# Ledger of designs, part 106: designed miniproteins, single chains, continued (5)

Each design is a single chain, and the fold is of that chain. pLDDT is the mean over its residues in the fold that is shown.

## One batch from the design tools (miniprotein)

Design m19930
Fold by ESMFold2-Fast:
Structure m19930 (fold): chain A 64 residues (1-64)
Amino acid sequence: SLEKEVLRALADMYEAIGDILAEKGDYKTAAEVYRKASELYEQAGDTEHAENARKKADELEKKA
């Protein structure tokens, strides 16, 4: 559905922001942004991308 497509696009944008923040060493904020991406992927029904975003958040929380 269009709604799920919009949610997935929003999740993709949050993931990209998380990637940029992680590259800059802002691990705490990057983790929070990845968690938001994970929630949006779940709402879109994209469980695989949601799990990947959550794992990225978990890994960065260990560095923060």
Scores: mean pLDDT 87

Design m19931
Fold by ESMFold2-Fast:
Structure m19931 (fold): chain A 100 residues (1-100)
Amino acid sequence: MAEEAARKAEEAAEEAEKAKTGEEAKKAAEKAGEAAKEAAKAAAKAGDEKGAEAARRAAEAAGRAANAAEKNAETKKIGAEASIAAGAGATAAATAATAA
C-alpha cells in the first residue's frame, strides 16, 4: 500500500515537472499531495521500515510537485494553492516516515 502510494506520488511529481500549463501543474501537484497522504496513512498502519521508506519517497515527490507548480508564472496564484496541498501531503508523509 505505502509503496504503491509512493509510486503514484513520484509519477504525479514527474507530470507536474513536465507540465506546459499551470492547470496541468496544479492537477499533478494535487495528485502528488493526495498520494503522499495515502502513503503516510499506509506507513502509519504498517509501522515498519518499508512503510517509512515509502512515505519518505512520497514526501520528496510531493515536495518536487509543489516546487514545479510554484514555478508556473501564468498560474502563480493557482500554483500556490496546489503547492500548499502538495506540501501538506509531503509533511504528513515525512512525519509518518520519522515515526516508523
Scores: mean pLDDT 72

Design m19932
Fold by ESMFold2-Fast:
Structure m19932 (fold): chain A 98 residues (1-98)
Amino acid sequence: KLKKELSEEAKKIEETLKKAMPYIKKADEALDKGDYEKAAEYLEKAAEVLGENPALKEAAEALKRAAEAAKKGDVSKAAALATAAVLIAIGEIIDASL
């Protein structure tokens, strides 16, 4: 069965997530500082990076919603949506590995 092909796809998804993670981390730091505009900018950049991989479209949409929450100063919603995006991405890596 296609275990090697599925593993290579999982690696591509993981690489895309790794490229987005620095932006998510910077967004969390900006939220902690009360810099909601900067947090939203970083979340939007992370969403753009994730959106480059079609398998991560749902995770990218979650980050876009996190950016909207950050712009409104809803720190708890922004953090929850950013966490959901990372969990969705991890789920896609697991699915591609099976």
Scores: mean pLDDT 83

Design m19933
Fold by ESMFold2-Fast:
Structure m19933 (fold): chain A 65 residues (1-65)
Amino acid sequence: SHMEEGRREAERLAKEYFEKNKEKIEKSDLSTIDTMIKRAEFAGLPVLRDYLEEIKKKKIEELKN
């Protein structure tokens, strides 16, 4: 469907952004990632926001164990 095609393109762009900013994101603390999430949301980039939320979730799990 056309909606699925648009979502796939949005996912590709989010992945590209992540790969370009991987080192910065990996070095970022939880508060910095929260700021990135808010900026992605403000910019109307929900797929990037969701990607950053998953990264935050993984960092929290790493801190627990």
Scores: mean pLDDT 74

Design m19934
Fold by ESMFold2-Fast:
Structure m19934 (fold): chain A 81 residues (1-81)
Amino acid sequence: MLTEEQKKEVIELLKKAIDYIKSGKVDEALRYLEQARKIAEEAGDEEIVKLLNTAILHLKQGRYDLALKNIEKALKLVEES
């Protein structure tokens, strides 16, 4: 379970990743997603970890629309928890 501080950090990291993907800065987006995934792993949030692993995989494969969908789903789950 994410703490309130971890939720705020993950939200900011995911929003940054979305902005970098939309601007074509894929390497920057990957760094932000990997930071968010690490926080989710430390918190034991398996659902967020799975979504971010899927987003990272799609991003590495050039599937930016699918990466964004998985990031947006993770963001919504963090914001609604």
Scores: mean pLDDT 87

Design m19935
Fold by ESMFold2-Fast:
Structure m19935 (fold): chain A 59 residues (1-59)
Amino acid sequence: MMEEYFKKGKEAFEKKDYEKAIELLEKAIKLGLGSSSEVVTEAQGLLAEAYKKLKEEKE
């Protein structure tokens, strides 16, 4: 479910597991597409931050 993926993605992000956070947040966003959900907006923001953090780790 979208909310469960978002919650798990947020938890992974807080643990600095950015790869897992990206995976879970992408699933949340995909499930929430077309729902006009604030959860989708927050997931997109966290996904962008997770990509940024992951890029910094891989650089």
Scores: mean pLDDT 76

Design m19936
Fold by ESMFold2-Fast:
Structure m19936 (fold): chain A 111 residues (1-111)
Amino acid sequence: AEAGPGGEEAEKAAEYANKAGEAAMRSAKEGKRSTSASAGGISAAGGSAGALMSGRQGTPEGEAKGAEDAAKSAKAAAHAAKLGGEEGGKKAEEYYKKAEEYAKKAKEKAK
């Protein structure tokens, strides 16, 4: 990756947040009453896009902020996925934990 310090970690946090959102949308399709899971997935995808844009700026603080926002979006998607189905919930939770890990690493590189 060619992003500045923490940029690669921010990009990975956004990628995992997007995967959590996709898992939430899959859960919504499997569940008959999973509107909240679908909404959570869409919101998570939007949040990760923001994180990717922060990485482009190349500032360590901007990268860390973007990664943290991506992790928060992934957490919302994981919660929504659990409402849609257990399998989707578990998968989204795994992606959320990965996003949180990378957000923490991005923050550490900002110091």
Scores: mean pLDDT 64

Design m19937
Fold by ESMFold2-Fast:
Structure m19937 (fold): chain A 70 residues (1-70)
Amino acid sequence: MTKVEERVEESEREIAGKKYHVKTTTRVETFPDGTVKVTRDFEFYDEEGKLVLHASLSVLLPESDLEAEL
């Protein structure tokens, strides 16, 4: 059994005098072994609504709490 939750967030950014609309989609997937996968997709749209950049980041988080020594 895999649990999936998705959230979409929108924000405005100004870079070099140009305004961009940034859409961030965060997906959290919990796998049957307790592993959690977090994926974030970033889409940058210019003032004309054109997609100029798309970047995706994914992280796997194990369920085990391991305290680092040192």
Scores: mean pLDDT 73

Design m19938
Fold by ESMFold2-Fast:
Structure m19938 (fold): chain A 63 residues (1-63)
Amino acid sequence: LTEEDKKLAEEFAEGIAELDRRYAIEHEGASEEEAERIYRETKERMTEGFLKFFEKLNEKAAK
């Protein structure tokens, strides 16, 4: 994985985590503590997911 892939994975994960956090507060009545936990967990999970996705793409590109 390149440094750019890692940055993109983190940026996408942060964006999704922020949306998930806001959704929980605005639509599910989550507390600030719950929202922070949701943000942290979603960011971690999504970062791993995007890193695996980019690894798979790099594998395919390498042929």
Scores: mean pLDDT 79

Design m19939
Fold by ESMFold2-Fast:
Structure m19939 (fold): chain A 119 residues (1-119)
Amino acid sequence: SHMEALKKREAEAYLKLAEFYVRQGKYDEAIEWAKKAIDLVPELKAEALTVIGRAYLKAGKYDEAIKYFEEALKLDPDNIRAKVLLAEAYRKKGEFEKADEIIQELENKGYTLAAERVK
């Protein structure tokens, strides 16, 4: 419906604002806006969890980042962005074998440029 379309556009704007705060190093604000997007449109949860995970990753909180990316991938297993960021989080944590498994999966599926970004 028209109302659902408007809510989705507003929630997508909240996620863009969250990404903007991640780029500014304002991680708590980023997480707050991503959560507001989930509250408004629960179907965007996988995308919002990916943004929250990225905020934790940029904050150096690798265990928290991994949890959010794994939850995002549980909801949307084909989320390439979440897979790339999960591999980056494992590399930053020193979990190289787990990172390499994700990199290999990306290469096997033809996402060679995404795989190269996390080597």
Scores: mean pLDDT 90

Design m19940
Fold by ESMFold2-Fast:
Structure m19940 (fold): chain A 64 residues (1-64)
Amino acid sequence: PSEEEFERDLLLALAEIFLGIEKAYPETRNPEAVKYLEEAIAAFERGDLETGRELLNKALEIMK
């Protein structure tokens, strides 16, 4: 596997973890962050690493 495939898988796992945290704590859930995390996961799954990174960064900026 390439370094790009490894990075994609790692970022996908990270996005899934953050989405899980948002879903586990509805009292502090930010719906905009959830939307970006779901879109980032979809981008990583289709191999769009650039778009996935941009969306993940947007979610992280919203989350704190």
Scores: mean pLDDT 80

Design m19941
Fold by ESMFold2-Fast:
Structure m19941 (fold): chain A 80 residues (1-80)
Amino acid sequence: VEEALRLVQEAARAVKAGDLERALELLREAIKVLESQPESPLVRLAREYVERAIKAVEAGDLETALELLDKAGTALAVQR
């Protein structure tokens, strides 16, 4: 869970820096880490937010992407 939270936070920083390629790489890694976690409502919610954030970054909607990453990070911080 700590690794997924770290990846989400690093991805948010990459989005803010305009490094969208790095952000997408980190978010895809976060999905793989989350898929390896035991099933829980917060882990499922975090995966949903990260998947939606990937689509927002790909669409150039960086404001929505950052909001979704903040929500994912919050869910993962509670799960920790």
Scores: mean pLDDT 81

Design m19942
Fold by ESMFold2-Fast:
Structure m19942 (fold): chain A 59 residues (1-59)
Amino acid sequence: SALEEAERLAREGFRALEAGDAETGRRLYQKAAEIAREAGDPVTADLILAEGERALAAA
């Protein structure tokens, strides 16, 4: 489903940030949020973006 794809991309974004690739991590979180929004779930999209911001700040 679209929300499962969004979750996969968010997890890949987190792994990219853990590996030190901030640009890839940011882009993956943005894509994940976009997919969730297009699926009609703006709350999940906002949560994904917030998670990405926290992970980026910690990297």
Scores: mean pLDDT 85

Design m19943
Fold by ESMFold2-Fast:
Structure m19943 (fold): chain A 56 residues (1-56)
Amino acid sequence: SPEVIAKGLEGIAKASEEQREVSRQIAATLRDIGDQLDAQLATRETEGLQPIHPKG
């Protein structure tokens, strides 16, 4: 039936959109983690929280 085919096509489109969204979220999360780590390192350096190299 044409309606069954149309519903199937809509389901495939939705699944593809969901897969794309998941991939986008993963990429965004990885970038956010990277940015957060960079900010943490900058904070440590600024506040002098980095390990002080002992005389030696």
Scores: mean pLDDT 76

Design m19944
Fold by ESMFold2-Fast:
Structure m19944 (fold): chain A 67 residues (1-67)
Amino acid sequence: MSMEEVEEEVDQLFEAFATALRLADSLAKPPSIREVFRAAALGYQAIREAGRAAGEAAITAALRAAS
């Protein structure tokens, strides 16, 4: 595993988590931190497979399911 690959993966994971926190803060009934983290993990997987738009959609779906 190269340092460059690790930094790219960390950036994608951080972006997913930041997006999940931002979206969670906008919900009328905020989810728990555990639900936010689960949404971020699903978002990260979606970013890896299909890019940023898929990540945001996955995070949104997971947070809606939790709320």
Scores: mean pLDDT 75

Design m19945
Fold by ESMFold2-Fast:
Structure m19945 (fold): chain A 62 residues (1-62)
Amino acid sequence: SLSEEARKKLEEAGKALKAGDYETALKYGQEARDLGRQAGDSSGEAGGLAAVHEAKQGLKNA
């Protein structure tokens, strides 16, 4: 389902954030946000938005 796809993208974004790979984290966070939005999954959309925010901060602080 789109909700399960959003969860998988969030897991990949989290792995990328832990590795300091902010470009990859941004990509997967955006995908999770969009998939969550399409699914009506407020948790998935919010998680994707949070990952996008953290990735953008990481890019600015690099």
Scores: mean pLDDT 83

Design m19946
Fold by ESMFold2-Fast:
Structure m19946 (fold): chain A 60 residues (1-60)
Amino acid sequence: SVEELVARVRELVDRYLATTDPAEKQRLASEIARLLGELRRIDPQQAEKVLDEVNERFSR
């Protein structure tokens, strides 16, 4: 579901921010991008909102 995809993206973002391993950050970033791509196919409007949220979190 859209809700499950959004929850998974948020979990991966939390893991990305918590890790200090560059290789793990790269793996998590790739998976986040993949899930956002899937979300965009299902609900482009929700994907845009989640992407803005992710970018905001990474900028803080």
Scores: mean pLDDT 84

Design m19947
Fold by ESMFold2-Fast:
Structure m19947 (fold): chain A 66 residues (1-66)
Amino acid sequence: SSQQQQLLQQAQQYEQSAQQAQKIADEYYRKGDETGDEVLRQQGDDARRAADSLRRQSQQLRQQAQ
């Protein structure tokens, strides 16, 4: 159905956002490790939590689409 298509499309958008947030987290962790900057590590943790949240939202939408 068109509703299932919309839910799947939204799920894909959340998955894409989660991948971007994870990449940002990885970059902050890398820079934090290289420089010893604790603020960069904290920013990495924040981005990782955002990625986890977005991935959960994507999974919930995929379940609704089934």
Scores: mean pLDDT 89

Design m19948
Fold by ESMFold2-Fast:
Structure m19948 (fold): chain A 60 residues (1-60)
Amino acid sequence: GAKLQEAQELFEAKKYKEAAAKYESIEPNNPEAHNALGEYYKQEGKLDEAITVYKQALKL
């Protein structure tokens, strides 16, 4: 739906924090939300947090 398209557009625009929040608002424990959050932590230089959320995405 429209929310999923908005989340994808935010991700493509590299607005990963906003994309993650939008994906999570559509479906709790959404792997795409975890991947977007991982990219956000990577942008912030928080590599340990990024690895943690990517691993969480793989378990979903």
Scores: mean pLDDT 79

Design m19949
Fold by ESMFold2-Fast:
Order: structure tokens, then C-alpha cells, then sequence
Structure m19949 (fold): chain A 65 residues (1-65)
């Protein structure tokens, strides 16, 4: 399944619930990640759940400022 704008909002909502004070920064990160994924054919084949898990792990690993 293609990652849609609705999927972006769902991921943002999950991350916002976990990090409410950083919601805008997380939203920008998710949107940027999705933009890059649309350019990369391999990333574009990820489903919404796999994208969500990957983004959550990435955010935790990066120790978001």
C-alpha cells in the first residue's frame, strides 16, 4: 500500500501523543521522511504500519532536540 497523506496524519498523531511539546518538529520530520520515501522506490513499497514503526524507532534513536 502506498503511504498516503492520511497515513502521515496518523503517524503524526501517534508521535504527538508521545511527544506533545515537540509535535511540530516531529510533523516536519515525518513529512520530510515521506517526501524522501516517495523519491526512493524501495522505501515507497513500505506499508503504513512499517513506516510508523520505523519512524518511531528513528525518533527514539535520534534523541530528538
Amino acid sequence: MKFTEEDVEEVVRRLEARYPDRAEELRRLVERYVELAKTDPYAANLDAEEMTRGLEALVETLGFP
Scores: mean pLDDT 65

Design m19950
Fold by ESMFold2-Fast:
Formats: structure tokens, sequence, C-alpha cells
Structure m19950 (fold): chain A 75 residues (1-75)
């Protein structure tokens, strides 16, 4: 196999971050601004943790930028 334990941890964090971005998008579309911000803030933390383990992870970088942008746009 090509995945180490560290790579699996990164993949789990990235997947969780992507799920919270999707939750945030759904809540934003429903007009639940406060819950959307909370979901995007959770996504931000998960992507930051993934980047702490693997700074080269492009999905985590792109997800972090999107989460930050959404938080700023909604505040």
Amino acid sequence: GSLTDEQLDVDVLVTAGAIYLAIGDVLEKRGDKESAIEAYEKAQKLFEEALALDPSNQVARDGLEEAKKKIEELK
C-alpha cells in the first residue's frame, strides 16, 4: 500500500473538512448564517490540522482558503 499512518490521518482530516464545507454551503443556502459560519470554522480548523501534518496537501490548502473566504463573506 502507498498510505502511511500519517497520510491516513491527513486524508481523514481533509475528508472531515470537506464535509463541514458542504454542511456550511447547505446552511448558507438555507439562510442559516450563524450555523454556516460554525460549519466553515470547523472546516478551517480541520484543514489547518491537515496542513500541519502535510503542508503540500493541495486539497487542504484550497479548502482552507474557501473556508476563510466564506467566513469573511458571511460576517
Scores: mean pLDDT 84

Design m19951
Fold by ESMFold2-Fast:
Structure m19951 (fold): chain A 81 residues (1-81)
Amino acid sequence: MDEKELRDEVLESLVRMLAQVALQSEDPEEAIELIRKAAEVAMSIENEEKRKRALEYLKEKVSELPEEVAKKALEIIEELE
């Protein structure tokens, strides 16, 4: 694995981790901030297929948040795409 492949793999893992922490957060502002950071990390993935996969995973996890939080988080993801 070259450095670029390893970087993208680490970034995919970070997106998954941030999304899981956001789902466990009881603070809506913290959950939204974690999703924003996850989306920024996903957008920094250079491989198009891995980036798309990370964003799809993030959107699926966002749908599990309370409706108002999910709506705001989805708007942030769409803005960063």
Scores: mean pLDDT 81

Design m19952
Fold by ESMFold2-Fast:
Structure m19952 (fold): chain A 67 residues (1-67)
Amino acid sequence: AEEYIKKAEEYLEKARELLEAGDRRGAAEAVREAMFYAHKALEAGADEEKVEKLMEEAAQLGQQVAS
């Protein structure tokens, strides 16, 4: 569970950096990876509130990338 949470956090960080750099495609890929690991964390019994927070951040970044 912790490993998946950490990976989701790392990909969200990368997505923010890529979006700031103007790499929309790279940011979109990082958002997808973050969401993938957040789902894996939830399946592994991670804290639901923490996973929801990560999913919200990923959704917001995904919205910015899609614009």
Scores: mean pLDDT 81

Design m19953
Fold by ESMFold2-Fast:
Structure m19953 (fold): chain A 62 residues (1-62)
Amino acid sequence: SAEELFARLRAALDAGDTSAALQYMEEALKRVGKEAVRAFLRELTAQGNAQAGALLEVLDTL
Protein backbone atom coordinates (compact mmCIF):
# COMPACT_ATOMS: atom_id res chain seq x y z
CA SER A 1 0.00 0.00 0.00
CA ALA A 2 1.00 3.66 -0.33
CA GLU A 3 0.98 4.00 3.47
CA GLU A 4 3.49 1.11 3.75
CA LEU A 5 5.74 2.79 1.14
CA PHE A 6 5.65 6.08 3.07
CA ALA A 7 6.39 4.22 6.33
CA ARG A 8 9.42 2.52 4.71
CA LEU A 9 10.56 5.84 3.21
CA ARG A 10 10.34 7.51 6.65
CA ALA A 11 12.30 4.63 8.25
CA ALA A 12 15.04 4.89 5.58
CA LEU A 13 15.29 8.68 6.11
CA ASP A 14 15.44 8.24 9.91
CA ALA A 15 18.25 5.66 9.43
CA GLY A 16 20.16 7.92 7.00
CA ASP A 17 19.92 5.19 4.34
CA THR A 18 20.04 7.39 1.22
CA SER A 19 19.98 4.43 -1.22
CA ALA A 20 16.84 2.90 0.34
CA ALA A 21 15.18 6.34 0.65
CA LEU A 22 15.71 7.03 -3.08
CA GLN A 23 14.29 3.61 -4.04
CA TYR A 24 11.16 4.05 -1.87
CA MET A 25 10.67 7.63 -3.16
CA GLU A 26 10.84 6.37 -6.79
CA GLU A 27 8.27 3.62 -6.03
CA ALA A 28 5.98 6.13 -4.27
CA LEU A 29 6.25 8.53 -7.25
CA LYS A 30 5.09 5.74 -9.60
CA ARG A 31 2.25 4.65 -7.29
CA VAL A 32 0.80 7.91 -5.86
CA GLY A 33 2.38 10.69 -7.96
CA LYS A 34 4.66 13.67 -7.43
CA GLU A 35 2.32 15.93 -5.42
CA ALA A 36 1.56 13.25 -2.78
CA VAL A 37 5.31 12.55 -2.37
CA ARG A 38 6.03 16.31 -2.19
CA ALA A 39 3.39 16.76 0.54
CA PHE A 40 4.87 13.86 2.55
CA LEU A 41 8.46 15.18 2.27
CA ARG A 42 7.36 18.75 3.11
CA GLU A 43 5.66 17.47 6.28
CA LEU A 44 8.80 15.58 7.39
CA THR A 45 10.99 18.62 6.58
CA ALA A 46 8.68 20.83 8.70
CA GLN A 47 9.18 18.31 11.55
CA GLY A 48 12.98 18.85 11.31
CA ASN A 49 14.00 15.92 9.11
CA ALA A 50 17.02 17.23 7.15
CA GLN A 51 17.19 14.09 4.96
CA ALA A 52 13.58 14.69 3.86
CA GLY A 53 14.58 18.25 2.93
CA ALA A 54 17.42 16.92 0.74
CA LEU A 55 15.03 14.50 -1.04
CA LEU A 56 12.51 17.32 -1.55
CA GLU A 57 15.25 19.28 -3.38
CA VAL A 58 15.93 16.25 -5.61
CA LEU A 59 12.16 15.87 -6.30
CA ASP A 60 11.95 19.54 -7.38
CA THR A 61 14.51 18.84 -10.19
CA LEU A 62 12.14 16.25 -11.76
Scores: mean pLDDT 84

Design m19954
Fold by ESMFold2-Fast:
Structure m19954 (fold): chain A 74 residues (1-74)
Amino acid sequence: TVTLLTLARAFYNRGKELYAQGKYEEALHYLKESLKYADRKLQAEALRLMSEIYEKLGKYEEAKEYREKAEALE
């Protein structure tokens, strides 16, 4: 459990770094991997960041869905 959360956080941090670099599709890949092992708090953070990335990609319906999923966890 703790080890899997460490892995989830590493994927999240890589996704966040890729987002900062404008590598939106790669960022989404790592954030989706993070969600497989993340706890509730990290899931909310990852889903919110995914929503922001979908907005950057012009995918507004997906952005809304991921924002609503993040809010449901808060």
Scores: mean pLDDT 87

Design m19955
Fold by ESMFold2-Fast:
Structure m19955 (fold): chain A 70 residues (1-70)
Amino acid sequence: SDTLEIIKLLNEAIDRIVAGEDPQAVLDELKEKLREILKKRGYSDEDIEKIVNAAVNTVKAMAERLRARA
């Protein structure tokens, strides 16, 4: 269930950036939400940082590619 929640958050962030919301604001909000979810699930601070960085990089790259080709 947490995997589906995370996937939903990533997709929502991509959609918001593609729709023209400020990428910095969307990504900062995504980081906070992911940190809270992962901390509640018992992940270590090191693993949280790695997962958050990977997720943010994926969202940023996908949104930039989609906007560039729209």
Scores: mean pLDDT 84

Design m19956
Fold by ESMFold2-Fast:
Formats: C-alpha cells, structure tokens, sequence
Structure m19956 (fold): chain A 74 residues (1-74)
C-alpha cells in the first residue's frame, strides 16, 4: 500500500529535523513527494499548509522556503 499524504508529511517533518541529512537530500525528498502527488490537488494543499507552517517556525531555513516555492509552483 502506498503511504498516505499524512505519512509522507510526517516523513518530511522527520527529515527536516534530521541533522544527518544534507539540504540536497531534503530537497530530493520534497521533489519526490511533489512528483508522486502532482495530480492530487488535496494532497498538494496539505503539503503547502505544512510547509507554510514550517517556514513560519524556521524563517532562516532556506531549504524549507525552497520546498514551499516548489510546491506553490504547481
């Protein structure tokens, strides 16, 4: 069974809090999620809401801002 969008958002949240992951690895994960859900507007709205919250919590985090920009370009 493919993971739900909630599970995928949790995976992304865990990745954002993992200091062993590079910025490129975190962005690659975000791009993979976008590719998987590109035709699912409800999932993309949940992802946008999550990333907007992350940007608010981490205003100096360029990776989170780049992830949000990628999702908002859909």
Amino acid sequence: TPPSIDEVIQQLADALNDPSLSDEQKLALARGILNQYRDDPEALEQLRAFLRTQVARRPDDAVVREMLALVEAQ
Scores: mean pLDDT 82

Design m19957
Fold by ESMFold2-Fast:
Structure m19957 (fold): chain A 107 residues (1-107)
Amino acid sequence: DPEAQLAAHELRLINGDITPEVAEAFGLSEEEVRELQEQARAYDRVVERMRESEEVREVYSKALELYKKGDIEGARKYLREAGYSEEEIDEILKAIEFGLRLRELYS
């Protein structure tokens, strides 16, 4: 079942348990694997905040919409106006990028 294999790979990416064999299967370098693991950790932290705060959920949803339209500058501006620091903005954008990459793995 291809969907079960993709789900297993997603869980490994999120948990940071990417074997060299999995990285090679996706054509990823050691640096790309490290970057993907850092993005996965940012995603986990943002998801935890979304579970605790309806405001964070709404802000993430709007930033995701702008990012999907290719308006990364608009997403950054929106997050700044919502009161987020540059560090928090970078974390949210990394979380969005990781979530979109997971979607591509299903496609």
Scores: mean pLDDT 71

Design m19958
Fold by ESMFold2-Fast:
Structure m19958 (fold): chain A 57 residues (1-57)
Amino acid sequence: MKLSEEEKKKLLEEAKEILEKTDLSEEQKNRLMERFEKALEISKVSGLVALHELKKL
């Protein structure tokens, strides 16, 4: 399963919007975004699982 660069960008934007609604510091939000990007680099499934976990916050 391969994501286009545009699809990856949309998923990153969605993750950022989820984190923006949390009470986490900017440093924590940035770190979680980096981890999410790494998950997407590993696999599409890993990235989607990470996004699903962020939605449960």
Scores: mean pLDDT 76

Design m19959
Fold by ESMFold2-Fast:
Structure m19959 (fold): chain A 60 residues (1-60)
Amino acid sequence: SFVVRAPAPSATSGAAAAISAIGLDPNTKVKLEGNTVIITAPNTEKGRQAALNGQIIASR
């Protein structure tokens, strides 16, 4: 699996990251832990792109 971790300064930021990542690859799992988003995706090109896009959105 491909796992990325990103700070999410708000619940809205974390939710946006989850929606984006899962929308790109529905096999992606997202967990919100306080101020952190943990995105777990398949170790495929599509999964890695989904996780990285979610990380960018969370960090904005």
Scores: mean pLDDT 76

Design m19960
Fold by ESMFold2-Fast:
Structure m19960 (fold): chain A 57 residues (1-57)
Amino acid sequence: SNNEKAEKSLKTGEESLKAGNYAAALAGAHEAIKLSTDEKIIKRAKELIEKALEGLK
């Protein structure tokens, strides 16, 4: 389902963030928002975006 794809994109993005790949983390978060309207997935994606942007500073 689209929610499962969104969760996989978030998982990959979160792992990319841990590896210091902020561009890949942002891509994963944006993909999740495009695929899902689930509030929990969107919240998790927004948190991933904030952390990735903090890493770019």
Scores: mean pLDDT 85

Design m19961
Fold by ESMFold2-Fast:
Structure m19961 (fold): chain A 84 residues (1-84)
Amino acid sequence: DKLVEEALEALKNGDLDKAEELFKKLDKEQQLEFARRYAELLLAELEKKLREAGYPKEEIERKLEEARRRLEEELRRLEEELAK
């Protein structure tokens, strides 16, 4: 979805006002897609930071799996809230 991508790009560029404006135009399904894609961006940033800090691959994979599980639980809660 183009609006979801534009909102994510605005967020990546630090344009919080534009990201908020675009997010408000999203329907519930698009808001959930935005949240899922944002979670993937957070995981990618975490992986980069762990690699730069010199963590071995197995530890990075374990930490990413733990972070992904936490994000999946938060996304499930968001999905339930948006379904109301």
Scores: mean pLDDT 80

Design m19962
Fold by ESMFold2-Fast:
Structure m19962 (fold): chain A 59 residues (1-59)
Amino acid sequence: MLKELVDKLLEASYKGEGEEAEKLLVEIVELIDKIKNEEERQKIREEITKYAEELEEKR
């Protein structure tokens, strides 16, 4: 999905189709933002879990 959207954005941008490029850009940004947030949340959860395990071991 992302690859296809990026390819379409590049084509529209190259051909000067600004309104179509804007539509694709908005969709790509939304998908990237969603993925980025999910990845960051996963990293935070992993760090918290690791810290909690270390605390339990010190008990």
Scores: mean pLDDT 68

Design m19963
Fold by ESMFold2-Fast:
Structure m19963 (fold): chain A 66 residues (1-66)
Amino acid sequence: KRYLVTLSGPVEEQIGIVLWLIGDPNVEVERLSETEYLVTLSGSAAEQEAIVAALRARPNVEVREL
């Protein structure tokens, strides 16, 4: 599944989130702008749900399903 992820926090938090995402072999990340990323999730439904839940739990992160 594909998601639009918008990061609006401090640069240090944004870098941490991006590094966490690209560290997962079932996650593809494409930078669209300074604050917007296209995230493609593969793997099991449980793994995908866990990643989306973790992103949504963070302040200054917006996740929209495409």
Scores: mean pLDDT 82

Design m19964
Fold by ESMFold2-Fast:
Structure m19964 (fold): chain A 55 residues (1-55)
Amino acid sequence: SIEDELKELEKLTPEQQAQRARLYYTRAVFDPSLTEEERQKLRELAERIVERLLK
């Protein structure tokens, strides 16, 4: 689930979490193997990481 993935990402440093969010955004745009559902999940993960880091 998105919540389980976010919990694992909390073990990373803020810098590593920011880098992971950028990778998720990049994959959501450029990875041709992904379904629209998978792209949306990556966008949501990236957005929630950024929101958490800004809070």
Scores: mean pLDDT 82

Design m19965
Fold by ESMFold2-Fast:
Structure m19965 (fold): chain A 68 residues (1-68)
Amino acid sequence: GYMEALRLVTEAGKSGKGEVEVRLEDGTVLRFDASDATGATGAALAIIGEQPRRVVVRIDGEERVFES
């Protein structure tokens, strides 16, 4: 579910490496460098606030889909 997506985004932010893209069901797309604390925080808040049934997270071209 979205908690697994949130964990992946948080782990990427901790590493500070890679280009992150988060896609929400409403068509919202958030793109940021993993070293960008503002971008990482914004993505985490969007995931928590929306509690989406589906989140797509892409890190350096590697895509993961999280569904509840």
Scores: mean pLDDT 81

Design m19966
Fold by ESMFold2-Fast:
Structure m19966 (fold): chain A 104 residues (1-104)
Amino acid sequence: DSLVPLSLYSVEEVERMAEAFLTAYKDRLDELIELYEKRLEEARKAGDKQGEAESLFFLGLLYEAKGELEKARRYYEEALRIARELGDETLVALTERRLERLAA
């Protein structure tokens, strides 16, 4: 992150923060998935293509964190298709980078 250089923290501090975050986040993954599935349905009903693409991208991230890589890939592929239709170059680049990581 350009706003907070990791060099301001020790390796031990960064690892402790990551461990605490992973522990807390693991207990919340299913709740976050339910939240984004609901947001996806609402976006689709409203014809909100931006909200649809963003919700699909976050669902991809959450399933990747769960180790469900095939589900993550399908969500990223759908998000990428809509992001391209919208001309959202940032979301396109971010989603393509995630798909490349899954293909390795």
Scores: mean pLDDT 73

Design m19967
Fold by ESMFold2-Fast:
Structure m19967 (fold): chain A 86 residues (1-86)
Amino acid sequence: MTVTITFKNLSEEQKKELLEIAKELAERGYTVKVEEKGDTLTITIGNLSVEEAIGLVLRAIGLELDGADVKIEIKGDHITITVTFP
């Protein structure tokens, strides 16, 4: 499975935390692609099992949901998550 997570309206502190998480995932052997545009960060993670994909989704939701708008779309082997901070 592939998971793409787009974070919008990030503070610099939130961006640093998410980049550190992306780095840790890459160090654990996941295929990670990061794209940064201003206060928007897109992280794409490939070659995931279903259980690993669910775990990443739940972690992203759990860490970022205090006041954020979250949209999740599942299409076949691809999960797309959009998180917009206040």
Scores: mean pLDDT 77

